# Ledger of designs, part 25: designed miniproteins, single chains, continued (3)

Each design is a single chain, and the fold is of that chain. pLDDT is the mean over its residues in the fold that is shown.

## One batch from the design tools (miniprotein)

Design m8900
Fold by ESMFold2-Fast:
Formats: sequence, structure tokens, C-alpha cells
Structure m8900 (fold): chain A 98 residues (1-98)
Amino acid sequence: EKELLEVEIRASVAIIGLAVLLSVGKSTGELSEELIRKIEEALRLAAEGLERRDAELFRRAAELLEEAARESEDPELARLLERLARELREVAEALERL
């Protein structure tokens, strides 16, 4: 199904974005240990959601990123986390419509 392919591509792009953010954040030391743990768990849940095609796992990942955004002292990082969370929520909604 074309719709499923589009959802899987969107999910993959968001997962790559999270992995890059986590890698750069760890390298620069700009992420607190708590933020690192939340982003790592969100990445794990999103990756599992893609493998299982499970909308609930994407929702849980989005919730963790929304929490990480609220805890972030960097407004730019908070906006990026909120954007990634929104994308994961949209992926979850699209999966439920399939």
C-alpha cells in the first residue's frame, strides 16, 4: 500500500533525526544525562514501532520527547524535540488509519 510506504519513510526520517540529535548532543555535551536517557528511550520505542507497525509505541516515543522538550533549557533544542514528537504523533495517527 502506498500510504504505508509513505508512513514508513516518514517514521524512518524521524528516527534518523533522533539518532543524529542524540549523537551530536552526546558529542557536544549539551544534553543532560536525563535528557539523553529520555531521547534514547524514545528512539528505541520509535524503532520498535516501525518494526512492529505499532501506533502506540510511536505515541509513547512522542510523549517522552514532549517531556524532554519541557525539561530542556535550550529553546532551540526544545523546538526540535517538539517537532520530532509531532512527526511521531502524525506517524501514529496515519498507522491507525491504515
Scores: mean pLDDT 85

Design m8901
Fold by ESMFold2-Fast:
Structure m8901 (fold): chain A 58 residues (1-58)
Amino acid sequence: VDELVEEAKKLLEELKPYIPEESYEDALKQIEELGKTKDKEALEIVKKALEDSLELLK
């Protein structure tokens, strides 16, 4: 779970220049919340969504 949280945060940092600060803050809080609840499936979904978003913004 901690590894998924770190990977999701890293992807979010890569997206930071391409998204509004408010969206970045909301996503960061969501990732941290999912890490606290150890929701591995939701973290994997979020990670995939961030990867897909990064591909679309390039």
Scores: mean pLDDT 78

Design m8902
Fold by ESMFold2-Fast:
Structure m8902 (fold): chain A 85 residues (1-85)
Amino acid sequence: SEARRKAEEYLKRAEELVKKAVEAKAAGKYEEAAEYLEKAAEELEKAAEYAEKAGDLELAEELRAAAEYYREKARELRKKAEAAK
């Protein structure tokens, strides 16, 4: 129960960071957007750890997959930032 609550708290933090990344990307701030997605991935990894502690292995796997997805998107945004000089 407590582990499930912690997983939900970290997931909520990740969702807020993804929202900030979307806003930064819309403003053309690709480096800032990448930083927010990297932070979101870190929060998703923490959420996955607590989901695993709660016995929800399926949720933990989904959250780890989401973290990797956002890390890949951050890498793409960093390449765009480099191209913009």
Scores: mean pLDDT 89

Design m8903
Fold by ESMFold2-Fast:
Structure m8903 (fold): chain A 59 residues (1-59)
Amino acid sequence: MEDEERKRRIAELLSERGYVTQPELAKELGVGKSTVSRLLREMEQRGLVRYVPGKGWTF
């Protein structure tokens, strides 16, 4: 499934930018916001990422 490649790309973007928003990730990955939301929730449940109000997603 392509989801593992997408999760690696999310990790790369977070390493480069520090914070990334859901719309930015959707544009960078070429997928809908619902797909990004699902991937971020899976990564958050595993303790890999967190959301910071006013800044976006980060490690």
Scores: mean pLDDT 83

Design m8904
Fold by ESMFold2-Fast:
Structure m8904 (fold): chain A 75 residues (1-75)
Amino acid sequence: APLEAVRANAQDVLATDGDEDWALYVEANGIRAIRSHRENKARGEYGGNGGVFKKTLTPEEIAEARRLVAEAEAE
């Protein structure tokens, strides 16, 4: 399933970089891409890191990522 692929990719990112906040952000971006693809029926990538490059995250970006991942886990 696409969500399983997104989670697997986030786990690989965590294992490689050891950055829990970045792994969470990557998972949130993957979830966002899946939702966008389903909503718009657009063809695109909805796995991996959602086309984002590793960067220093703001507290607001981390909080939003955590919220999105928690919402997906609750579904």
Scores: mean pLDDT 67

Design m8905
Fold by ESMFold2-Fast:
Structure m8905 (fold): chain A 77 residues (1-77)
Amino acid sequence: SAEKRELAAKAVGYAILGIGYELEGDYEKAAEYYEKAAELYEKLGDEESAAKYYKKAAELYKKAGDLEKAKEAEEKA
């Protein structure tokens, strides 16, 4: 459906933003965008991509020093 295609495009867009912030060293924002991408992949039923981006978000939250958000992201992966 058009709605599923739009959600997939948004998921990819958020993943690209996550990469951008990661390259800039803004690990907290990078983690937030990877988490947003993971949530959309989960909504699409793409459990593999969702798990991948939740794990990436957890790693970056740890780099940012946000251990609480890192734990939450790990539990969703």
Scores: mean pLDDT 88

Design m8906
Fold by ESMFold2-Fast:
Structure m8906 (fold): chain A 101 residues (1-101)
Amino acid sequence: MTEEERELLEKAQLEFTKAAKKVADILGSDGATRAIRIALELLRKNPKPTEEEVEQALVDAGFDPEKAREAARILAPALNKAVELYQKAGKSLEDIVPPPL
């Protein structure tokens, strides 16, 4: 791994960790962990999930619609940024791991 690739992965992890903590403030730690897992599963179908797609997936999973919408606003841009940085670093989307909460 090059130094540049390492920096990109570190930036992706930091941004995703910030997003995860904000989602935990909305959904609780267990709720945030579950929401992040659902959002990461969306990447298997679409590498650029929209805020609306993330919101709908969370609602379908039984989250409160208002909280799902608020969480999706945070998760969708964080996922898209992580995908961008991981692809730029030459990594598979499968390598994106949920941040520690």
Scores: mean pLDDT 80

Design m8908
Fold by ESMFold2-Fast:
Structure m8908 (fold): chain A 96 residues (1-96)
Amino acid sequence: DKEAEINLQKGEDALKAGNYEEAVSYFEKAAKSKNPKIRAKAYLLLGIAYDNLGDYEKAIEAFREAIKNSKYMSPVDAAVAGILLAAADLKLEGLA
């Protein structure tokens, strides 16, 4: 999945630059990967990009997809996905 890895990297570069809409586009492409490790990472980062855009409903959906693939993530990334999911839910409810 060279194309998926390239999209994941471009998404990360866009995310670091604060170009959240561009990051979403790249992570959506990476999330279509047949490699479950790339897919899991793409969903985690997609959730982060949506959270930064204030789209908490889409952030929650993306973090849930990452968690469904948690066995293909490092334990640290899986824990981060769970924490960010809870934080996005609190923001959606106006509690954070």
Scores: mean pLDDT 87

Design m8909
Fold by ESMFold2-Fast:
Structure m8909 (fold): chain A 65 residues (1-65)
Amino acid sequence: KFEELEKKLTEAVQKSKDPEKAKKLIEKLVINGSLSDEEIEELSKLTGMSKKEIREIAEAIKKRK
């Protein structure tokens, strides 16, 4: 469910070392439905989420729209 993904993203952003930067990358992912490989790597480092999890979230966003 998108709600579960949203909760997971919110929690990861709040626990990140740079919440503002993580939030901006999440907003870009939601708006565009995708991030570059470099942006996925950066978001992974900031949030502690795997690159695979971030890609799965991008696919879920695409299916919703």
Scores: mean pLDDT 74

Design m8910
Fold by ESMFold2-Fast:
Structure m8910 (fold): chain A 92 residues (1-92)
Amino acid sequence: GRELAEELARYLESLAKQGAKIRARREGGTVYVEISGLNTTQAIGLALALIGFELEGLEVEVKIEGDTVYARIGGLDEEAAELLVERLLKAQ
């Protein structure tokens, strides 16, 4: 729900503060996120963290390509998805 979206936004915002570049878009309750500028350890760590959010009830698909992590995040209502995208757009 909203709490998971806020926690995920906070996590991703922390990566942006470390120099990562975030791109995000929404389609209904699904959020697509691209996080680039990561070293290999950060990319793997982020992918594992996203799997952790899946275990908490989000629908998460993750792909790593070089320094970039692509994530598809579902299981959110439209309000929570909008909150997540809005915060991530401000972080880039």
Scores: mean pLDDT 83

Design m8911
Fold by ESMFold2-Fast:
Structure m8911 (fold): chain A 88 residues (1-88)
Amino acid sequence: SMAEAEKLIKEGKKLIDEGKRALYDTPPTSLAELQAAMKKMEDGVKLMKKGLDLIENPSEELKKELKEAEAEVEALKALIDAGLAEVA
C-alpha cells in the first residue's frame, strides 16, 4: 500500500539520518561505534528500498536519494575494511 511505502521510506530516512549524526556530530571513538553507525545506515537503506519497491512509478528524486545513500554506505564500508586491515 502507499501508506506502507511512505512509512518504510520515512523510517529508512530517519535511520540514515541518525547514523550520519552518530558519525559526524559526535565522531566515533571506537571501531565498534563506527560499525554501529554504519549498520544503522544500512538498515535505513534496506527500508527505503522496500518502500520504493511498493511504489509503481517512484519519483526521480526518491530514486536519487536511495542511490546516494547506498553509495555513502558502500564508501563507509570500504573505510571500515581499510581500518580493519590496518589493525590486523
Scores: mean pLDDT 79

Design m8912
Fold by ESMFold2-Fast:
Structure m8912 (fold): chain A 66 residues (1-66)
Amino acid sequence: DDWRAMFRRMGYPEEAIEVGLRILEAPSLEEARRLAREAGVSDAELAAMKTKEQLAMVAAQRVAEK
């Protein structure tokens, strides 16, 4: 809800928004990291991220950059 509105305000394309939201809705931090890695986030970045919100923002940005 709030996150979808935020991503839209940042100008992210639909596919990037959906990737970010899927990570936020992941049942565990481990599953969120798996989804972020599939979106192109590096292992070093994944190791630095401690919350699903951080993973969602970085993954959405990686998708938006393509």
Scores: mean pLDDT 80

Design m8914
Fold by ESMFold2-Fast:
Parts: structure tokens; sequence; C-alpha cells
Structure m8914 (fold): chain A 67 residues (1-67)
């Protein structure tokens, strides 16, 4: 699945590939546990890149799904 491939890319430090695959995960499984996990890891990637505004946007999306 895209989620498994995204996590593997993330673990290898291939953040550009991870972002692409996480975005595909949220498109295929909107408002799902898979989407919440993808948003959480997208938030972490953008935080680690210094994009705190985008990191917060993705984190807030993950929280909304988990409500």
Amino acid sequence: SYLKEAIEAYKKGDYDKAIELFEKTVKEHPNSVEAARAYTLLAKIYRDRGDFEKAKEYFDKAVEIMK
C-alpha cells in the first residue's frame, strides 16, 4: 500500500518520496486512520524541515480525523 511505501521512504530519509506517497494515502483514504497517520508523519517531516506553519496544518488535520 502507499502508506507502507511512504513509511519505508520516511525511515530511509527519502522525505520527498515519503511526502508524495503520504499525499496519495490521504487522497485514497480520506478521513481514515491511514490518513491520520499520514498527516502525523507529514507534520513531522515539515517540522524537521523548519516549515512550522505547514507542520501545524497537517497535525491539525490528523487531530480532526481522530475526534
Scores: mean pLDDT 86

Design m8915
Fold by ESMFold2-Fast:
Structure m8915 (fold): chain A 58 residues (1-58)
Amino acid sequence: MRERAERLREELVRRLQGASPEERKRELIRAANRLMNELGLSDEEAGQLVQEAWREAQ
């Protein structure tokens, strides 16, 4: 679980680094949905990982 969540976070960071503002918003939503639906993370857990990726990409 943790290892898969970290891989999705790293993938998200990479996708955000070259993306337009509209693309970034779509990638954040996509990643949050994947973390919740595929890995069973809570809304709070998924939101935290997505925010960490956003900070790292900036």
Scores: mean pLDDT 78

Design m8916
Fold by ESMFold2-Fast:
Structure m8916 (fold): chain A 61 residues (1-61)
Amino acid sequence: SPEEEAERFRAFLREEMRREGFSEEDIEAVLEAFERAYRETGDVEAGVEAALRRYEEIRRE
């Protein structure tokens, strides 16, 4: 289900970003981007796309 996919993505993203040495604030910012897009569209793929855009922004800061 989309809800199960969203839960798996959140868990995966938090674990991977922590492993990569990102701060908790940066992890939460990427998760917020995911949640916003997912809630607006109901589409996990749209959420993932938004999260990846935010992730790349943070990497360039």
Scores: mean pLDDT 86

Design m8917
Fold by ESMFold2-Fast:
Structure m8917 (fold): chain A 96 residues (1-96)
Amino acid sequence: AKELYDKAMKALEEGNIEEALKLARQMVDEAEKGDVENFYYAAKVAVELDVVLGPQNPEVQELIRRLIELARTSPEYRKALHEAAKYGIELWKKKK
């Protein structure tokens, strides 16, 4: 989980949006198989991508939709999504 997250965050830092999206999708795929840690990290990357690409990007919209659907299935996924949302609020506080 954290390895994919670290790669995705490095890709974002380097401006490699395509790689970050690919890694986020891989983390969501693992989350759908029951990996709550990958869900949390995928949600954090999705928030970063939403900030960078904007809320109208269809790939980001798909990632967010998949994460919301998973959050409906488990309190653990709902808690992880809530923590990722707090992370997003902190990113917006640092906006330029």
Scores: mean pLDDT 78

Design m8918
Fold by ESMFold2-Fast:
Structure m8918 (fold): chain A 97 residues (1-97)
Amino acid sequence: LIPTPEEMARDAAEFLRGAAEKVKELAEKGDYKTIATSIVPAIGLMAAAADFAGDTETARILSEAHRRVGQALDEGNYEEAIKIFEEAARRVEELAR
């Protein structure tokens, strides 16, 4: 079953806030591999799912976050990655209203 745009935006916002918390926890532990191999791909999958559901705005926000987080991680800037997740969550939450 394909989620509605409102359901997709809500789920994406919850995921992004959880991802910010998890990235902070994993970075404190030095577990950068889990961030790169699990959290970052999950954002890409959510962006693809939103696009498939026709939710262009949520897909755009998630795709931008996915690209920017990937760049921040390549630079070793985990604090920037957390901020990107938090910003994306706020933007997606506004779409769910």
Scores: mean pLDDT 76

Design m8919
Fold by ESMFold2-Fast:
Structure m8919 (fold): chain A 70 residues (1-70)
Amino acid sequence: MKELMEELVRLAELVSKYGSQEAKDAVLEMINRVAFGDEDGAREEGEKLIELTKDNPEINREAERALELV
């Protein structure tokens, strides 16, 4: 859990600087779902985030790592 939350915070920082508003909303929603124990919802938002960040390899890779930790 701690490693996942640390990764999600870093991912949120990257998306805040370089991502779209939709990507920012998706990472925040993923954080909320993880915090409330909704693993299925967290995976759904993580998959959406991967699609939204496909054009940025660095953010996309971090999103994939976060999804692996769910």
Scores: mean pLDDT 81

Design m8920
Fold by ESMFold2-Fast:
Structure m8920 (fold): chain A 105 residues (1-105)
Amino acid sequence: EAAAEGAEKAREGAEKAREGAESGKGEEAAEGAREAARGAEEAARAARESGDEEAALAAELAAGVAAVAAGVAVALATRGDDEGAAAGAEAAAEAAERAAEAAEG
């Protein structure tokens, strides 16, 4: 339930990140990546609170990767590197989707 809400946000953010990347809009890709990473963190936290340690560890690792990739996407978008921002955003989207899947079991 709480994990499902975080997972939904992660997947919505991932879709936005991929759309921004495909359209060459680094700032939009980076924003989607940030939303995806945030959703992944919420899903991982919910998994931890559920007491399922295996799901929590897998979700936390994936959410951490998504957060780092989203940070890279934002930094590159700020410098006008749309291609680099797109690559970072796609990496964040994949990691966020993995966190969502792990958190839901």
Scores: mean pLDDT 86

Design m8921
Fold by ESMFold2-Fast:
Structure m8921 (fold): chain A 94 residues (1-94)
Amino acid sequence: DPEKLRKAIENLKKAGPSLSPEVVELLIELYEALLNNESPETLAELGRRLGEALAPDVRELAEKRGLTPEQIEESVEALIEHYEIYGRELAENR
């Protein structure tokens, strides 16, 4: 969903200076891959990379909220898996 991706980019920019430019670049790349009719495997890989790029910010937020190291790593792993699945589903449901 291109509008959903645009809203996600806008929301990430509004979250403040802790956000990586790499996250914005990967979201744009994912959107362009959708427009170029790239494979579900390509979009899954881009989604996974997006999750990995988001991981430091999620780790920082979770640490500030007093989560344990184990809970932080479980949250990070779930985030990466979620975005990999999301990328694949975007390609399969277009």
Scores: mean pLDDT 76

Design m8922
Fold by ESMFold2-Fast:
Structure m8922 (fold): chain A 107 residues (1-107)
Amino acid sequence: MATSPQAQLDRYDQLIQQNPSAIVYNLRGRYYYRLGDYDSAIADYQQSLDIDPNYVGSWHGLGRSYYRQGRYDDSIQYYQRSLDIDPDNDVSRQNLQQSQQRIQQQR
């Protein structure tokens, strides 16, 4: 019924131990991102991409997580990879442009 953040993480941990998949790693990464745990989110998105390097959602997740950490150069790299796979992704295009603007402001 009602699940705490820890209960949701425990569920993802069990799913990963039983059958590691790009989708489950991406889902746990997104959950860590929502909790503000960007380091854990990044680790899960990397594991997702180690399993399926074409999983666009995980490239986008890396871009978002690095952006939240102020690592705009990394963010740009990962949004560009997302767009290489899915060039019509308006969200990745907009977020890439925002990351580029942040770097210009940090000169």
Scores: mean pLDDT 85

Design m8923
Fold by ESMFold2-Fast:
Structure m8923 (fold): chain A 71 residues (1-71)
Amino acid sequence: VEIVEVDAFPGPIVSALLVTEEGAVYQVEVDGKLVGVFVPATENPSEEALERAKKAVEEAGIDKLYLVPPR
């Protein structure tokens, strides 16, 4: 899973894949493709939080994860 930092959602939110105290991971649709978006609860998410987000999108068949600041 590739992680890309962005400041905005790349498309409409389809569903939530994971919601924890460390943040939330959403499915977002871009040009008919599903991507993951991780919105961390803090500016410095733990390595464990990132691994949980990556696993959530992999289980959904997604290979790209966007990281959005907690704004």
Scores: mean pLDDT 75

Design m8924
Fold by ESMFold2-Fast:
Structure m8924 (fold): chain A 81 residues (1-81)
Amino acid sequence: MKTLVLDGSGIARLAARRELELEPGEIDKVIVRNAYLTKEEIERLKAAGVKEIEFVFDKNTPEEIRKKAEESLKYAKELGL
């Protein structure tokens, strides 16, 4: 199982977060730290064969980021992630 970790500072400036091309099936799990994903990004990860997305926060994570990540997680679950 191959896991990709995306940090919050990197995500905001990963230029729509698809700088890195993933071969289908290379990544099974994505962990998003202190950030959120757009619906388009979640759909692209599913298309690349990602099976699970997890969001992780610390006590210093802004409330607006947490709320957006909750929306990201809801959409990911709707897609079966």
Scores: mean pLDDT 71

Design m8925
Fold by ESMFold2-Fast:
Structure m8925 (fold): chain A 97 residues (1-97)
Amino acid sequence: DDSEIDELNEKITELYKKGDYKGMLQVVADYELSHAPPELRPVLQRLLDWALENDMSLSQFMVAVNTARAAWNGSPEATDDPERLFELAIEAALRSS
């Protein structure tokens, strides 16, 4: 939905202007969770919790989300193990700087 993406971008912009980086993570994560397959939602929630606790950037968080999605969808590192999905996501995010 184009209007939903527009509203998301507006919220991110306002949070960025306020320096609310944790708020930016939360609104992006809420969007990703609402559009994720049910099987991925626990992994993405755990990634959000870790990102908030460790002051992960939005860019690093998006690398983590995209890595988990790609691994679950049958990339070369394909897995449905939630622990392995989490490990792959965090490792990729930390390498992204």
Scores: mean pLDDT 79

Design m8926
Fold by ESMFold2-Fast:
Structure m8926 (fold): chain A 61 residues (1-61)
Amino acid sequence: MEEKRKIDLKGIAYALRGVGAFLEGRPDEAARDFKLAADYFEQSGDTELAERYRKLAEELA
């Protein structure tokens, strides 16, 4: 089974949670979720996506 796909799905889940938190006016929670999403994308080798979510987390925290 593709391990990368499972890690990508976790990254996507945290990214979506972060978007939800941001829309609800909770930028600190959004920043934490985007940070976690970036960590999972880094683990899956998706370095560009990991960088984008890390920067988004920095902008919100």
Scores: mean pLDDT 79

Design m8927
Fold by ESMFold2-Fast:
Structure m8927 (fold): chain A 86 residues (1-86)
Amino acid sequence: GAREAAELALEAAQRAEEAAEKNGGDLRTLATAGVAAVAAGVALSLEGKAPEVALKAGELAKEAAEEAGDEEAKELGEKAIELAKE
């Protein structure tokens, strides 16, 4: 559900931030990962009642992971998107 989606999106965002930092700290990628982490945190605070926010967090986390080159974080973002859709 939306809570599980938000949890995976947060993990994906955190992994994308770590990968971006290791790869030279690209500000655009770090900003995208940061926004994804905030959106995931908001979705978690709403206790799964905002699947649209969890979906957006997953999409942004996937984008940041793709830009950072972290395939595992990308897969977590994809799973978050699927769970947000049911």
Scores: mean pLDDT 83

Design m8928
Fold by ESMFold2-Fast:
Structure m8928 (fold): chain A 60 residues (1-60)
Amino acid sequence: DAYQELYLKGVEYEKKGDLKKAIELYKKALELAKQQSDQPHIQQTIDQLKKRIEKLEEKL
């Protein structure tokens, strides 16, 4: 799934300490996840992405 690929790339950049790139990728994943609104657990994924983006932006 396209949003999963962006999410995983975001996690990779977050682990490398590139928080700005991680946030960019998580925001792209969030937009794609919103387009999958009828998928199982998608609302949980959306909420987790929003929370993660917010926490990372606070660290910048």
Scores: mean pLDDT 79

Design m8929
Fold by ESMFold2-Fast:
Structure m8929 (fold): chain A 57 residues (1-57)
Amino acid sequence: MTDEQARLVNKAAREALDEKDPEKAREIVRQGLLEAGISPENAERAAQAIADYVASL
């Protein structure tokens, strides 16, 4: 992973953690990971994990 990809992933994660709606948090992470060049399968898996985490708060 490049430094730019890592920066985009960290930005998406921070924005998702500030979101109270699990569905919106999922979309933020999914889009950020896709922009970073992560595969759609891995992006969706990570997005779902973040949505589950936000829903558990």
Scores: mean pLDDT 76

Design m8930
Fold by ESMFold2-Fast:
Structure m8930 (fold): chain A 66 residues (1-66)
Amino acid sequence: REELRREMLRLIGEILRLIGEIEELRLRLKSEKDEERRRKIEEEIKRLEKERERLMEELRELEKKL
C-alpha cells in the first residue's frame, strides 16, 4: 500500500505540473493576436489536456486499489 501511495503522489505531481503548463498556455492564448500562433497554442493545449486525462485515469485506477 505504501508503494501505491508513492505512485499516487508521483502522478498527482505530474498532473499538477500539466495543469500549470495548460494554464500558462491559456494565458498566452488570451494575449496572442496572431491566428497561426493561436492555432499552435490551441493544439498544444489539446495535447496536454489529453495527457492530463490519461494521468487522471491512472490515478483513479490506483485509488481503486487502495
Scores: mean pLDDT 83

Design m8931
Fold by ESMFold2-Fast:
Structure m8931 (fold): chain A 75 residues (1-75)
Amino acid sequence: MEELERLAREAVELARRAAEALAAGDEEAARELLERAERLLREAVERARASGSEEALELVRETLAEIQAILAAAA
């Protein structure tokens, strides 16, 4: 769970930074940050599925929703 929580936190932070880059008109920086966030989120999803834990799956679901909300607010 600790590693999953770390991956989720890092993905959210990268998404926030990407949203700030988008608001500033820096589409290249935003793309790089989003690609990094997607890689961390993908690893978190795989770890949650492998764990079979409903708590882990819920954390990933909440993390995805938070990232989507951050990006929607920037658009």
Scores: mean pLDDT 82

Design m8932
Fold by ESMFold2-Fast:
Structure m8932 (fold): chain A 67 residues (1-67)
Amino acid sequence: MELAEEAIRLAEEAKRLAEEAGDEELVKQSENIIKAAKYADENGDLTVAKAALKEAKELLERARELV
């Protein structure tokens, strides 16, 4: 599922930036999004995939502000 794959990719990038910044809360949030996106991909849950993608984009934008 393209939406879930994109959400995972963006959330993993956000996690990397959060780890570099030392923001433990953002790291945990990115891990939760990755888990949700993987679940959506495995189960074909388009609603969860769309939500995860939106959250991943927002989290990545916040993580970029920390670096």
Scores: mean pLDDT 84

Design m8933
Fold by ESMFold2-Fast:
Structure m8933 (fold): chain A 63 residues (1-63)
Amino acid sequence: MKRLEEENKATAERVKKWAEELIDTASPEVQPLLEKALELAKEGNGFAAEIYLAVARAIDRSR
């Protein structure tokens, strides 16, 4: 079942792009989460990277 692996890789590429754009303007509290998301995305772990990105965005929007 290669569909989940393909989706995971596609998600990693999306998270990498979003996190790179957000990290430059993110608050100091959110930057470690974006850094972790980028790390996981570069390793190909897209689903875990997406979770960290979602949490970072939620915290940033609540401010």
Scores: mean pLDDT 76

Design m8934
Fold by ESMFold2-Fast:
Structure m8934 (fold): chain A 60 residues (1-60)
Amino acid sequence: MEELRKKLLETQKKLVDLWREYQAAVAAGDRERARTIAEEYLKVQDELIELSKKLNEAEK
């Protein structure tokens, strides 16, 4: 369980970093980079959801 909690924290930090990169790409008008970052953000967010489910299952 502790390793899953640590992964959740690291995944949350990645989302924050990706959000900042996305904002920078949008501000620079780099649509290709913004799209790539947005796709990665969605994948990382999906991973966060799966980690949350696994943590919930581990509680039982």
Scores: mean pLDDT 80

Design m8935
Fold by ESMFold2-Fast:
Parts: C-alpha cells; sequence; structure tokens
Structure m8935 (fold): chain A 59 residues (1-59)
C-alpha cells in the first residue's frame, strides 16, 4: 500500500470532519477535501478517489 496515499486520505478525512463541525454538509466537506488535494498537485481522478475514501471513513 502507498504510504503517501494513506496520509492524504487521513488529511482529507480531517478536513471533512472539520467542515462538518463548522456546519457544512457532507457534500460541501467532501468537495473541500478534493479541492485541497488538487491544490497539492494530486491528479483530479486520484483526488476524487481519495476524497471519497476519506468521506467513507468519516461516516
Amino acid sequence: MDREREELIERAAEIIRRELEEGKSREQATARAAKYLLDLGVPEEEASEIAAEAARRVA
């Protein structure tokens, strides 16, 4: 398993938890996490997969 990918998933999950605590919807929180990953240079396809996995962990 890719250690870097696992770290990105955990960071995305923390972003999702934070946004939910601030009253954002799950959809908004997940979109914010995906944008964070894109800003880091993660490809769009991979960013979407990581954000989806992170959202699953927060459920």
Scores: mean pLDDT 80

